# Designed miniproteins, single chains, continued (2), part 85

Each design is a single chain, and the fold is of that chain. pLDDT is the mean over its residues in the fold that is shown.

## One batch from the design tools (miniprotein)

Design m6948
Fold by ESMFold2-Fast:
Structure m6948 (fold): chain A 89 residues (1-89)
Amino acid sequence: MAEEIVEELRRAAEEARRAEPTSEHPEVVREAAELLEEAARRIEEEPEKAPELYAETAARLAALAAEAAGREVDEKKLEEIRRLTLEKL
């Protein structure tokens, strides 16, 4: 499980890095890639925390996307994303 999550996060980070030069918000895409890379590193170091770290990363990415779109960051929605992500794992 943890290795699969790490591979998924690294793949997503690589996709973000490739998209950065052609993005309307390259700074936001770069920050997303950095969040994904850090999550992959943390899970590789602490695989027992993989579900928790993955859920937190999903919530952070959602917050970043909302900010980029000029939307309010809804903490209740972020909590829901964390909960649903944990249930899926």
Scores: mean pLDDT 78

Design m6949
Fold by ESMFold2-Fast:
Structure m6949 (fold): chain A 90 residues (1-90)
Amino acid sequence: SEEEKENEKLKEEMEKEVEKFKELAEYISKNVEKLSADELQKLSEEMLEEANKAAELGKKSKDKKFTEELMEEIKKAGEKAGEAVNKAAE
């Protein structure tokens, strides 16, 4: 059905935004000591934008379990990046 195709597209788009978030989070975690404050701010803003896009797609998805699992991946990746930033600031 058209509704099933729409849901498949939403899931694929959400997975792409989550992957972008995870890539940005990993880059920050690995490079935080080499990043300028301006570069870290831009990367953090990009992460927030990708997280917001994933959340908006999740609101449109009827698959709540899929949405919850992907949002949990964002949370875990974001927490790891935040811990790396906090440790580098010490």
Scores: mean pLDDT 84

Design m6950
Fold by ESMFold2-Fast:
Structure m6950 (fold): chain A 97 residues (1-97)
Amino acid sequence: SMLERVRELLREVAELLNRLVEEGREEEVAEQMLEVGALAAAARMRAAGLSDEEIRELLDSISSLSEEQRERILELSRLSLEELAERLERLREELRA
């Protein structure tokens, strides 16, 4: 299923990022860490079948998120699971280069 593909890609990206952090390269991959977090949140909300209104309300309730982070997660949540998988594949390719 596409959801299983997204979950596997999230795992692979997380494993690559963890390796780079363990190598002391956290500062170099800070943006990619934020992006994978946003993609994971978006995929979870889409898998749960939440509407745009429900997603917006949920994100607004999380005080630790910046407005920029909320907007990014909301934008990504409008993508299909197939489009989220494509973005994760691109991120994985960048981290392997």
Scores: mean pLDDT 83

Design m6951
Fold by ESMFold2-Fast:
Structure m6951 (fold): chain A 70 residues (1-70)
Amino acid sequence: GLEGLLYGQLGGVYASQGNSEKAKEYLEKGYENSSTEESKEYFLKAKEEAEKGNSIEAGKYAGEGIRADR
């Protein structure tokens, strides 16, 4: 629900700042709190990209996860 969207948004913001640890934390919470399978898949991909330090890709996938959960 709404919590998944808010956590995904925070994860995306931290990813764009290059804060991989915070990005992973919030993207995982976005995954756990998402209502759709599509949204969960995007947040998981965003987390994987954040783990690799790919800030731009992590932010992109977080945004797609937010859109999919709405």
Scores: mean pLDDT 81

Design m6952
Fold by ESMFold2-Fast:
Structure m6952 (fold): chain A 66 residues (1-66)
Amino acid sequence: LSRQEVAALVFETGARLAKLAGDEETSKRFQELADRARNGEEISPEELQAARDAIHAYLDAGVPAP
């Protein structure tokens, strides 16, 4: 997978977990970032880390993995 494909998958995972948690605004934000990554746009390491942190937080809260 390309770096952009990996970034898109991370954001897509975050978006799904946020939606399952009832956080529609965070889900929409991560989906927008996933779409931008799939369009080949550069995504900052900080944005990727924020998504990873959110994924860990949702899983720790008991949201099932997508």
Scores: mean pLDDT 79

Design m6953
Fold by ESMFold2-Fast:
Structure m6953 (fold): chain A 80 residues (1-80)
Amino acid sequence: SDSERRARVVREVADRLLEVARERGLSREELFDLARTLLSAHGLDDPELARRVADAVERVLEGEEASIRVGDVTVRLPPL
């Protein structure tokens, strides 16, 4: 389904953001900009989704569990 495809992309983008943030220490603004760029590369031009992804990644970097709703699918990110 479209929701399942978008959820898979969101998980891949979140994983990439976590990798880059651990290596370089990204600010919240940089996380959002990178999320937008990566989502757009997959045809997802949704700034609200990009903000939710960036916010969820920030929470995981702070040692919390986070989740991102993508249509009817929820993407769960475990704590670090």
Scores: mean pLDDT 85

Design m6954
Fold by ESMFold2-Fast:
Structure m6954 (fold): chain A 83 residues (1-83)
Amino acid sequence: MMGERALEDAREALKQAQDALELSKKTGSPGIPVAERGVKLAEEAVRLAEEAVRTGDKKLALEAEITAGVAKIAAGVAKLISK
């Protein structure tokens, strides 16, 4: 189904971004701004993916997957800075 994989990817990205933000806040990391950006990107990916599931729009599904990928990268960078 169109968008369902994108929605799963977006939800995973949101979890990873939230985990990175929590870690960054606990450590007082300079990565907090990167982690916050990751969360915002992941939330946007979820919104795009939910709309793709609702409408069957292939372009929205692709945009959600790309946005989720960028959010996962931001989460990874924030976690790296926090170590």
Scores: mean pLDDT 83

Design m6955
Fold by ESMFold2-Fast:
Structure m6955 (fold): chain A 80 residues (1-80)
Amino acid sequence: MTNQQMVDANLEEAEKHEKLAEENKDDPLKAITHLRLAIGYLGMAMHTAIAMGDLDLVKELAKRKEELEKKLEELEKKLK
C-alpha cells in the first residue's frame, strides 16, 4: 500500500463517519462515537501526509480535524 492509498483510505473512512454522525444527530451518543472515529481517521491521514511532505494537505486536514473536534466538544458539553 502506498502512502497516497493510505491517505485516501483514511479520508474515505473519515467522510463515512462524518456522514453517520450527521445522520445520527438526534442520538448524541452515536453522533459522538462517529465524530471520534472520524477525528481518528483524519489524524491517521494527517500523519501520513506529514510523512509525504505534503504541507497543503496537512493544513487542509488539520483545519478539518479542528472543526470536527469543535463539534465533538459542543456535543459532549450538551450531555453534561
Scores: mean pLDDT 84

Design m6956
Fold by ESMFold2-Fast:
Structure m6956 (fold): chain A 80 residues (1-80)
Amino acid sequence: SAKEDEAEEKIQKIAVEASKKVDEEVFEEFAYVVRKGIELTKKGDLESMEKLFEEFKEKHPELKEYVDEVLKILKELAES
């Protein structure tokens, strides 16, 4: 849907900014978690999505601001 496409575009822009702050290995893990978060959101499994992002923030606190931005976008998408 158009709303899903807009959310994914916004998330991609956040991912580009995050990639400038961490090494490639950490960024690949972030990208994986983001892709899984989008899949869970589309399935309506918000509890698993929030848990996935919370666990990632605990492991990589340096990316907390980017994870929080993605989480906000996915929650807004789920409410639409």
Scores: mean pLDDT 84

Design m6957
Fold by ESMFold2-Fast:
Structure m6957 (fold): chain A 95 residues (1-95)
Amino acid sequence: MVSDEELEEAKKFIEEKTGVSYESLKALIDMAAKRLGVTLSEEQLNEFIYDVAKKLKGEYVESLKDFSEEELIEALTHGGELMIKVLESFLKSLE
């Protein structure tokens, strides 16, 4: 489980890197989850945010390996189908 401190650092990094606030990010994740017909636990939501921040730092992240940093920024800033695909890939990695 991601610690509260690591989660807060991840949220700040995403906002600094992309301009996307936590509130906006959560709304995009909630939209993508609804489109996929799934309900995220708090733990899954926190892990996704943490993995996103790690990927944006240039670290290898297994759950997001199919996406570039540029594609991830596009998903976070514009949402849509790409955001749905990013979340679907993350959830499949947890199976």
Scores: mean pLDDT 83

Design m6958
Fold by ESMFold2-Fast:
Structure m6958 (fold): chain A 83 residues (1-83)
Amino acid sequence: SAHRRMVILLVAAQLAVVAAQAGDESAIETAIELLEEAKELAEKYHADPERAVELAEKAIEALRKGDLEKAQEYLLELGRELS
């Protein structure tokens, strides 16, 4: 299902952020790509997509700025929204 795919993408993005925090800066771009796909799926298939899309966009923005701590906060909120 689209919901299961969004959750898998979110978990993969969370792992990529952990890798970036451990010093793999290339994982930031991977996390952004995964979150952009999750955002697209939320826009198309989630019944109330507004908050999920907002949180994904905020996480992507934090990642682009290199703010891994803020990105992780938004990813945790996005995980709760998708649960």
Scores: mean pLDDT 85

Design m6959
Fold by ESMFold2-Fast:
Structure m6959 (fold): chain A 73 residues (1-73)
Amino acid sequence: VAAEAEALGREARDLALRYARGEIDEAEAQARGEEILARVEAVAARSDAEGARLVRLALQRGIAEAGAEVAAA
């Protein structure tokens, strides 16, 4: 579950950065974001409480890191 959590966090970070940089529009960002969220919930649903927490924290961390990078630019 840790490897899946890290991969999902990276995908979320990359998506957020592409949107912030104007490389994708809002509709594409929403569609891809919904897909990532669905995959996070699928991993959480088949994980124990600790695994579910880990995958959701990885997603939040990825988004926060993207936001910090954009704010620093």
Scores: mean pLDDT 76

Design m6960
Fold by ESMFold2-Fast:
Formats: C-alpha cells, structure tokens, sequence
Structure m6960 (fold): chain A 72 residues (1-72)
C-alpha cells in the first residue's frame, strides 16, 4: 500500500538522520580518527538544522562527508 511505502521511507529517513551518522562516528572513534569524528559531528549539525531533508539529500550529505574523511 502507499501507507506502507511512506512508513518505510520515514523509517529509512530517520535511520539516515540519526542511526547511520552515530554508527559511523562510533567506527571512526574506534579507529582513532578524531578529525573524522569532527566531520561527522558537523554533518549531524547540518542534518539537525534542516528537518525537511529528503532521503536523496541525506544520502548525498553522508557520501560527501565520507569522501572528505577518506580524502583528508
């Protein structure tokens, strides 16, 4: 149903906003990557500043942050 699809998208969006950044930050802390942790905290602040971000926009921000961590 359309309701089930909307619910699945809402859960995915919530996970991208909170769980995914938190898990990535934990991994970076375990690896001793303090600069990486800082970049994920900046990502989290950007996400919190914009509650209306789409799934695609959230994925883009996460990927951009991961690239910055990998390249820096």
Amino acid sequence: SMEAKKRAQEIAKENLRTLVPAMYKRKLRQEGNEEGVKLVEELTKKIQANPDLSIGELVRLIIETMKRIREG
Scores: mean pLDDT 86

Design m6961
Fold by ESMFold2-Fast:
Structure m6961 (fold): chain A 79 residues (1-79)
Amino acid sequence: APSPAEQAAIARAEQARVAAMTAEELVAEHPHLSLEQAAQIRALAVRRGGEIAEALAAGDREKALALLAELQREGAALV
């Protein structure tokens, strides 16, 4: 089973990937999403990514995982 550290690393990589993409690229990767939904998901990833990056830089993995869980919850609500 993935450890909290492994989950945080995977989550950070995914957040950074999504934040680097355009809304059009997200729709190309996830064709069931609208352009508006993709733009909202990207904006959410960028906003939360700053907080996650700060928590990870501080070594606060619990905070980073909590922020990631909230990001996943908010992203699911946008679909």
Scores: mean pLDDT 72

Design m6962
Fold by ESMFold2-Fast:
Structure m6962 (fold): chain A 102 residues (1-102)
Amino acid sequence: MKAEEEAEKRLEEIKRKGRETLELARRLIALANEKADALTPEQRALAARAAQLGANAGNIAEDLEDPEGAKKIKEEGLEKAERRVEEALRAVEEALRAVEAV
């Protein structure tokens, strides 16, 4: 039971961070579209890649709402999902700061 409770807490945290990352990615897409003519090709590529990673993090959070999806993520190892969501969050935050500075 303790190990199962810890796994459920970790899944809830992954879900929370994945949703947060998706919302930041949506903000990034909106801002990058508003500033599209002012962004360099490199800044546009950075924003597009970060937005895709953020969408992937949102998909992980959505998969966790489904019992079968949650089971698959548990079988793959929670650390893999945690790493993917954390890397996506960092990428989206970095790209958002870069685009906001333009």
Scores: mean pLDDT 84

Design m6963
Fold by ESMFold2-Fast:
Structure m6963 (fold): chain A 87 residues (1-87)
Amino acid sequence: SIEKAEELKKKLEELAKKTKDLEIRQDYVTLASALAKLYAHQGDLEKAQELADELGLSEQEKQTILNADEEQVKQAEELIKEIEEKL
């Protein structure tokens, strides 16, 4: 669920600000990238672009997110579930 991924992103943002834990910061980037792929696949290209810009991604990385196929979206959903279980 996109809504669930948005909630996890906010939680990880708060944790990353409070802790110097590199793993939490890496989980934030991974989750946010996965969420951006979900937005793009749903057709919400504006939200996908805004999130990719927030992450400071290169133009090539942004294009990969905006053109995410069904298999890449499935992998993104799996990563979101793994991060949710970890938190």
Scores: mean pLDDT 81

Design m6964
Fold by ESMFold2-Fast:
Structure m6964 (fold): chain A 71 residues (1-71)
Amino acid sequence: GVAQGLAGKTYNEAVDRLTQLSSRYPEAGRLRDELVRRAEEASKLSLGEASIRILQASVDALGGLADLEEK
């Protein structure tokens, strides 16, 4: 559904952004690894619940990245 597509796009954008910045900010690599782990855990849930949790995890990771860029 639409929510599933949005969660997937947001997750892919977050992973790509964190990976790209991991060379400048080592903490970005840690945030990426945590996001991937949370997404793998969510994949065991129903599709709707997985989508919501993946979206929340992706937003959390991007928030952490924004905090790093303001140092």
Scores: mean pLDDT 77

Design m6965
Fold by ESMFold2-Fast:
Structure m6965 (fold): chain A 117 residues (1-117)
Amino acid sequence: SVALIETPEQAEEFFEGFIEALEELIELMKKENAPEELIKKLEEKREELKKILEKMKETGYDPKVIIEGLEKAIEAVKVAGEAAKYLYPEEAEGIEKQEKALIEQLKLNKEQVEKMA
């Protein structure tokens, strides 16, 4: 489950954890000899999130930058869902439900942060 972002510390913890999860998924995809195009999509989303996390730190966790990060996280979840379905095609229905649930949690977090701006 995704905790609500109410503080700069929670924002940092969330995005650091998300980047770490993407790095672990990329490592697993490489070990399983997954399609290079899919691996590159994950790496691109990881780099986007790393850049936004740096921008968050530089701006003192400006809510507008956190919102931008959450929007990028939603797109990253979609690519991670594609990767997870490649690795576990027998669990595709479950993965799709988890992807949808995580996107809804990220949207709720975005709404919460918008109230802080």
Scores: mean pLDDT 87

Design m6966
Fold by ESMFold2-Fast:
Structure m6966 (fold): chain A 72 residues (1-72)
Amino acid sequence: HMEELLREGIERHREEAVKALQNKDIDAFEKAIERLESLAETARRLGLEDVANEAQKIIDELRSKLEELKKQ
């Protein structure tokens, strides 16, 4: 089902973002956030509000970390 595929994609890109952050790869980290944003938008368009909300929480957390990295 589409919901399961979206949740798997969200988890995969969240893990990619964490690895990029650990490696201080800002470009990869930003790309992972962009992919998560695309998945969140897809979830909203499909009416999967719970999936969209979970993705948005992850995006907000990662964007906060990105802002901290840019202040180094």
Scores: mean pLDDT 84

Design m6967
Fold by ESMFold2-Fast:
Structure m6967 (fold): chain A 71 residues (1-71)
Amino acid sequence: SGGAAATLGAAARDAPYLSPEELAERLRKAAQQMSGRASEDLLRGAELAAKAKDPEEAKRLLTEQARRSSS
């Protein structure tokens, strides 16, 4: 859905300014406000953010997940 994609895109833009834990928490909190696929996509985004080695990888992974969520 557009909501999940927008949230993932915003998190990708903010990735250089946040810790991996803060990114993951933001996405998990957003997932609690959604249901179905949107919630699942945000939880996947949180997992990807937590596993990222650096902010550039986090931005790349979250941007890719946002594209998947837009379809």
Scores: mean pLDDT 82

Design m6968
Fold by ESMFold2-Fast:
Structure m6968 (fold): chain A 80 residues (1-80)
Amino acid sequence: ERRPDVRGRVLSTADDELLRILEWRRGPEPGRYDVTVRVVTPEGVLVDEARFSGLDPEQVAEIEERLRAGASPEEIRAAL
């Protein structure tokens, strides 16, 4: 029902109407983490989801930075 403000060709970024959710938890191996990334509409409809396992803290930080920059879960997976 709301029109996206697509000024400046900013697709899949923090200025998009899509909400990006990052959940992380300690994995089964010491010093490793499991991360779930979800992209949802403002109405709560799931658009995209990716799960990563066995990540170190630097990889978790990279995922957070890429997600804040508007990267899709697919692009984040390709970068790891």
Scores: mean pLDDT 65

Design m6969
Fold by ESMFold2-Fast:
Structure m6969 (fold): chain A 107 residues (1-107)
Amino acid sequence: MEKEIEKAKEYVKKALEYLEEGDVEKALKELEKAIEYYEKARRLALEAGDEEAAKEAEDNVIALEEAKEFLEEGDVEAAIKILKLILEGNAEMAILYAAVERTVKKL
């Protein structure tokens, strides 16, 4: 679980670096790897009976999927904000930010 979370964070950092270089395609590939590692961490947490750790891993997967969707829509700024919140350990805030941003765009 710990090793999987560290790997996921490494891929999020690489995605941010690619976004700063303007390489959205490479950033998306790194985000897909980050999602895989958080999903593995969630599974390991569930197997260990750690519901809190499983919820935290799930929140990071949800936040990363939102960042991926914003990148696919061309909203690089929103994706960067979400990824920074994830690296700060604030996945719940990243999810809230994504929901607010989606709501504003629908209005």
Scores: mean pLDDT 86

Design m6970
Fold by ESMFold2-Fast:
Structure m6970 (fold): chain A 81 residues (1-81)
Amino acid sequence: ASAEERALLAYARSLLDTAVREAERAHKEGKLTPEQLEQLRAALEAHVARVLPRLSAAQADELRGALDRALARLEEIRKGV
């Protein structure tokens, strides 16, 4: 993978991790609504969709896996809301 591909993947994964951590914090503080969770899910999927075509097949598979894990964590938060 190129340096650009590695940087894009690293940034996208960091964004996913940060978004989940902020959602978990907001949920614990009673500030997270189901609507905000759905907006966050849509924003993460849109960001990943923009990055995927710029990655190699292997890096794209890694990013898809990271997105699936992030969405699963957001779904667990949603079940608690």
Scores: mean pLDDT 85

Design m6971
Fold by ESMFold2-Fast:
Structure m6971 (fold): chain A 65 residues (1-65)
Amino acid sequence: MEELAKRAQELIARLEALGEHKTAEILRQIVDAAMASKNPEVAEAALQAAIRLGERRIAEALAAR
């Protein structure tokens, strides 16, 4: 759980650095919701989805340059 949240936060920071502020905001909202969840399975699934979304967006942003 904590490692997944840390990875998501690292991706948020990278998206902010790339100027992808809207995607960074969406990831932050997913992380906040996951950390507030009382269901660890749902929280882990949400964090995994956020990580995949962040990685995809970073790759797309870099490819567009």
Scores: mean pLDDT 81

Design m6972
Fold by ESMFold2-Fast:
Structure m6972 (fold): chain A 90 residues (1-90)
Amino acid sequence: MDIALEALEHLLKALRAALRGDLEAAEKHLEEARKLHEKIPDNKLVARSLALAEEALAAWKEDPDDPEVRFKLIAATLRIIGDILDLELE
């Protein structure tokens, strides 16, 4: 598996865990994505997706009941799914 694809899959899993209210799983998958990104630090796609996921997860941890935060988690999830599909179709 491409390291970039694996990192994006972990970001997707982190966001899905957050949408389920699973803080421990969300943080675990985010940490795995960070470790994978450290192996490819110049990969702009992973860097941007990681930043989006971290922003959405930080907002969710601060106010998990805010509907705007839930929309941010969904928006980040859809963008990362699009990134994964682009990698798989190439």
Scores: mean pLDDT 82

Design m6973
Fold by ESMFold2-Fast:
Structure m6973 (fold): chain A 99 residues (1-99)
Amino acid sequence: SAAVERAERILRETGERIKAAKSVEEVIQTLLDTADQIERELGAAAPTAAGVAAQQLRLLAEQIKSLSLEEAKQLALEQLPRIAEHFRRVAAHEAARAA
């Protein structure tokens, strides 16, 4: 799916931005920007998958607010591949129902 490939690319790019982040606030903003990007770019093609991924990214941003920069980066980088895999699963079910 083009939507799945795009989501995986966006989340990989987000991971690289998180690795480069210099503050927890920058990690938070990167996650929130990524949620908005996924909704904007993928909301039409995979509305359920895009909505769920955006919500997961926003919840992750809330979870890291009280963490150190190292802990925030570690948690975010561990969760991004899981969000990508969940997007793939939701998008596949959504596409099957639309067919």
Scores: mean pLDDT 90

Design m6974
Fold by ESMFold2-Fast:
Structure m6974 (fold): chain A 67 residues (1-67)
Amino acid sequence: MLLTFQETVEAETAEEAQAKARELLEKKARDLGLEITELVITETSAEMKAINDTTHALIGVKLVVKE
């Protein structure tokens, strides 16, 4: 069975935000004591915002854990 979790983070770049969300989702799966036979981390969306001369990335990421 596939279990899906979602996390959203903010960072200066999309790549940084994706990496952070990935770590948080992996920790969440471990904290729930899930038996992970296959872990698929999927990017759901990415949005970039420019404020002044700084770009911020907001990314929704799904963690898909296959039993």
Scores: mean pLDDT 55

Design m6975
Fold by ESMFold2-Fast:
Structure m6975 (fold): chain A 65 residues (1-65)
Amino acid sequence: SEVIKEVAARLLAAAMSWETGGTVEVTDDKIVLTGTIRTEEQRALVEELKAAMESLGVKVEVTEE
């Protein structure tokens, strides 16, 4: 499921990094998102992505700064 994680990470990176200066890192078993969630749209996207990834057995870890 590396391809699926990469696609998801790219979507998150585009949504989050452009506005917040955040970063997205993809590992073998999880996606790590670092940044600040400023909008309801960003939060909804992160939550939907977490739910989708969790259903595939991939953990999404969010580190807010």
Scores: mean pLDDT 67

Design m6976
Fold by ESMFold2-Fast:
Structure m6976 (fold): chain A 90 residues (1-90)
Amino acid sequence: SLFSEVHSREELREAHAALLREYAAANPEATEKEIAEVEATAAPAVAASDVTEEDLRLAEEMAEVLERAGLERMAAILRRIAAEIRRQLA
């Protein structure tokens, strides 16, 4: 399975980090601290992969912001990635 190996975790983290950067661009009122903490969570420490339920909540919140900005396609991609991460953690 794509999500059963260490490289799949790296792919998910990289995709997550990319979407977090897009979220920051779409949400100029977001605090630098909040963005930095979310980006730090996406850091490529595969063996210490600590994607939390809070990270998934933030992903859903980011998707809502993207939808408000008119970036519905990006919001759908973010939700898909969050769902795949949740599936891997199950």
Scores: mean pLDDT 61

Design m6977
Fold by ESMFold2-Fast:
Structure m6977 (fold): chain A 67 residues (1-67)
Amino acid sequence: MEEDEKLIERLKKEADEAYKNGDVINLSAIQLGAAVLLTAAKVEGDEESARKFEELLDYIQKKIDEL
């Protein structure tokens, strides 16, 4: 969990910076990375991590939708 939490915080920060710069390409790349992590968590049956990655994806998608 600690490593997943740090990874999510890092990806959120990167998404915030990409959004501030209007960088849709970087936002899309971060979104793809988060989707891969979500898929891995679901395959492993890690429901808690999957939920957190789904929240991250929703966060990134909202930023993309506002650009």
Scores: mean pLDDT 81

Design m6978
Fold by ESMFold2-Fast:
Structure m6978 (fold): chain A 78 residues (1-78)
Amino acid sequence: QKTELEAGILIGLGLIQVGVAKVTKDPKIAERAIELAKEAIELAKQVSGEKGKELVEQAEETLEHAKEVLKEAKEISK
């Protein structure tokens, strides 16, 4: 299913951006990770069955990691 693949790709890209933001302490990269995670949640909600539930959970976890990194980056970027 195309939507399932697209949600998975966005989760992967979001996790990469979380990693980059954590290393660079750049709040803009963390904000991009939040954007990707939110889009992944919207796509994952369109996926039916158990796989859809798994993708929503993974996208929500990615969003929480991105928010945590953004908080840390903003504290350093004073």
Scores: mean pLDDT 81

Design m6979
Fold by ESMFold2-Fast:
Structure m6979 (fold): chain A 68 residues (1-68)
Amino acid sequence: SVLEEIRKLTEEIVDVLTDPSLSKDEQIAKLEEIRAKLEKLRAVAPPEYQPLVDTALRLVDNALEWLK
């Protein structure tokens, strides 16, 4: 389901940010991949899930801004 995909991608964001084995460049690369997946999901998500997708995108964008 769209909701399960949003949940999985959100968990992946947290995993990337909390993985001590990843370099800054590796974290940025993985977050950019997650961001692309979230943008694709946003295009097909029903209106009721749009706020949740937007929240996940904001989380990724804030993390990328902080890392860059």
Scores: mean pLDDT 86

Design m6980
Fold by ESMFold2-Fast:
Structure m6980 (fold): chain A 61 residues (1-61)
Amino acid sequence: SSKPLPMTPEEEAALAAGRAALAAVGADPNAPREEIAAAIADVLNAIGDAIDRYLKAKKAA
């Protein structure tokens, strides 16, 4: 695979924060940036689904 382009300081800070967040949820903090972004998107989708289920359950109660 091709080497990634040089990162900006802002991208490096975001990647470090992403790695720390992934470590906190038990995921691989050393994963490539694209995998980190995909994992975060999956978590956000799961949270959205959980909120929707909670609201539906609350309306039914």
Scores: mean pLDDT 67

Design m6981
Fold by ESMFold2-Fast:
Structure m6981 (fold): chain A 67 residues (1-67)
Amino acid sequence: AEEEIIKELMEKFGLSEEAAEFVVNMVKIPLMRNLRFIVTYLTKEYGLSEEEAREAFDFAEEKLEKI
Protein backbone atom coordinates (compact mmCIF):
# COMPACT_ATOMS: atom_id res chain seq x y z
CA ALA A 1 0.00 0.00 0.00
CA GLU A 2 1.11 3.63 -0.55
CA GLU A 3 0.94 4.21 3.24
CA GLU A 4 3.70 1.61 3.76
CA ILE A 5 5.96 3.33 1.18
CA ILE A 6 5.38 6.71 2.88
CA LYS A 7 6.26 5.20 6.29
CA GLU A 8 9.43 3.54 4.92
CA LEU A 9 10.55 6.82 3.29
CA MET A 10 10.05 8.63 6.61
CA GLU A 11 11.98 5.96 8.58
CA LYS A 12 14.81 5.33 6.07
CA PHE A 13 15.49 8.90 4.82
CA GLY A 14 14.18 11.04 7.70
CA LEU A 15 11.53 12.66 5.49
CA SER A 16 8.47 14.37 6.91
CA GLU A 17 5.11 12.77 6.05
CA GLU A 18 4.45 15.68 3.64
CA ALA A 19 7.80 15.17 1.83
CA ALA A 20 7.27 11.38 1.60
CA GLU A 21 3.74 11.88 0.19
CA PHE A 22 5.15 14.35 -2.37
CA VAL A 23 7.78 11.83 -3.57
CA VAL A 24 5.19 9.00 -3.86
CA ASN A 25 2.72 11.21 -5.78
CA MET A 26 5.37 12.50 -8.23
CA VAL A 27 6.81 9.00 -8.88
CA LYS A 28 3.31 7.47 -9.18
CA ILE A 29 2.39 9.77 -12.11
CA PRO A 30 4.64 8.95 -15.14
CA LEU A 31 4.06 12.43 -16.68
CA MET A 32 5.30 14.06 -13.45
CA ARG A 33 8.24 11.64 -13.01
CA ASN A 34 11.09 14.10 -13.41
CA LEU A 35 14.12 13.02 -11.39
CA ARG A 36 15.82 16.46 -11.58
CA PHE A 37 12.70 18.30 -10.39
CA ILE A 38 12.07 15.92 -7.47
CA VAL A 39 15.75 15.94 -6.39
CA THR A 40 15.93 19.76 -6.60
CA TYR A 41 12.68 20.12 -4.63
CA LEU A 42 13.78 17.75 -1.85
CA THR A 43 17.25 19.32 -1.51
CA LYS A 44 15.98 22.94 -1.62
CA GLU A 45 12.76 22.67 0.43
CA TYR A 46 13.55 19.79 2.83
CA GLY A 47 17.35 20.04 3.20
CA LEU A 48 18.22 16.56 1.92
CA SER A 49 21.55 15.98 0.16
CA GLU A 50 21.37 15.30 -3.59
CA GLU A 51 22.40 11.68 -2.90
CA GLU A 52 19.68 11.20 -0.23
CA ALA A 53 17.06 12.74 -2.54
CA ARG A 54 18.07 10.42 -5.41
CA GLU A 55 17.94 7.38 -3.09
CA ALA A 56 14.46 8.39 -1.86
CA PHE A 57 13.24 8.71 -5.47
CA ASP A 58 14.73 5.32 -6.47
CA PHE A 59 13.27 3.65 -3.35
CA ALA A 60 9.76 5.01 -4.02
CA GLU A 61 9.93 4.11 -7.75
CA GLU A 62 11.04 0.52 -7.02
CA LYS A 63 8.32 0.00 -4.37
CA LEU A 64 5.56 1.50 -6.57
CA GLU A 65 6.57 -0.69 -9.56
CA LYS A 66 5.98 -3.80 -7.37
CA ILE A 67 2.36 -2.82 -6.64
Scores: mean pLDDT 76

Design m6982
Fold by ESMFold2-Fast:
Structure m6982 (fold): chain A 88 residues (1-88)
Amino acid sequence: RLEEALRSEDVEEAVLLALELAREGRFDEALEALEHLLQRFPKNLLVTSTLRMVELVRERDFDAARALAETMPERLSAAALEVVDAAE
């Protein structure tokens, strides 16, 4: 199965790429990448959490976005917080 074939590390790399796009202000491209990942891994909480966080940043709800970013794994949390800080 796809969920068994793709390790957390591989998902983290894909999510990090989407977060880099969001940090550059390329929110539409970041959301498209995350939505594509969600279609392939619909039960992956890392993908759903990251998608929600990027949506919150786009909505300028920085407090909620920061709180959600802090619940992510360490490497992703740092990248997600950079997106919030860059947009704020």
Scores: mean pLDDT 76

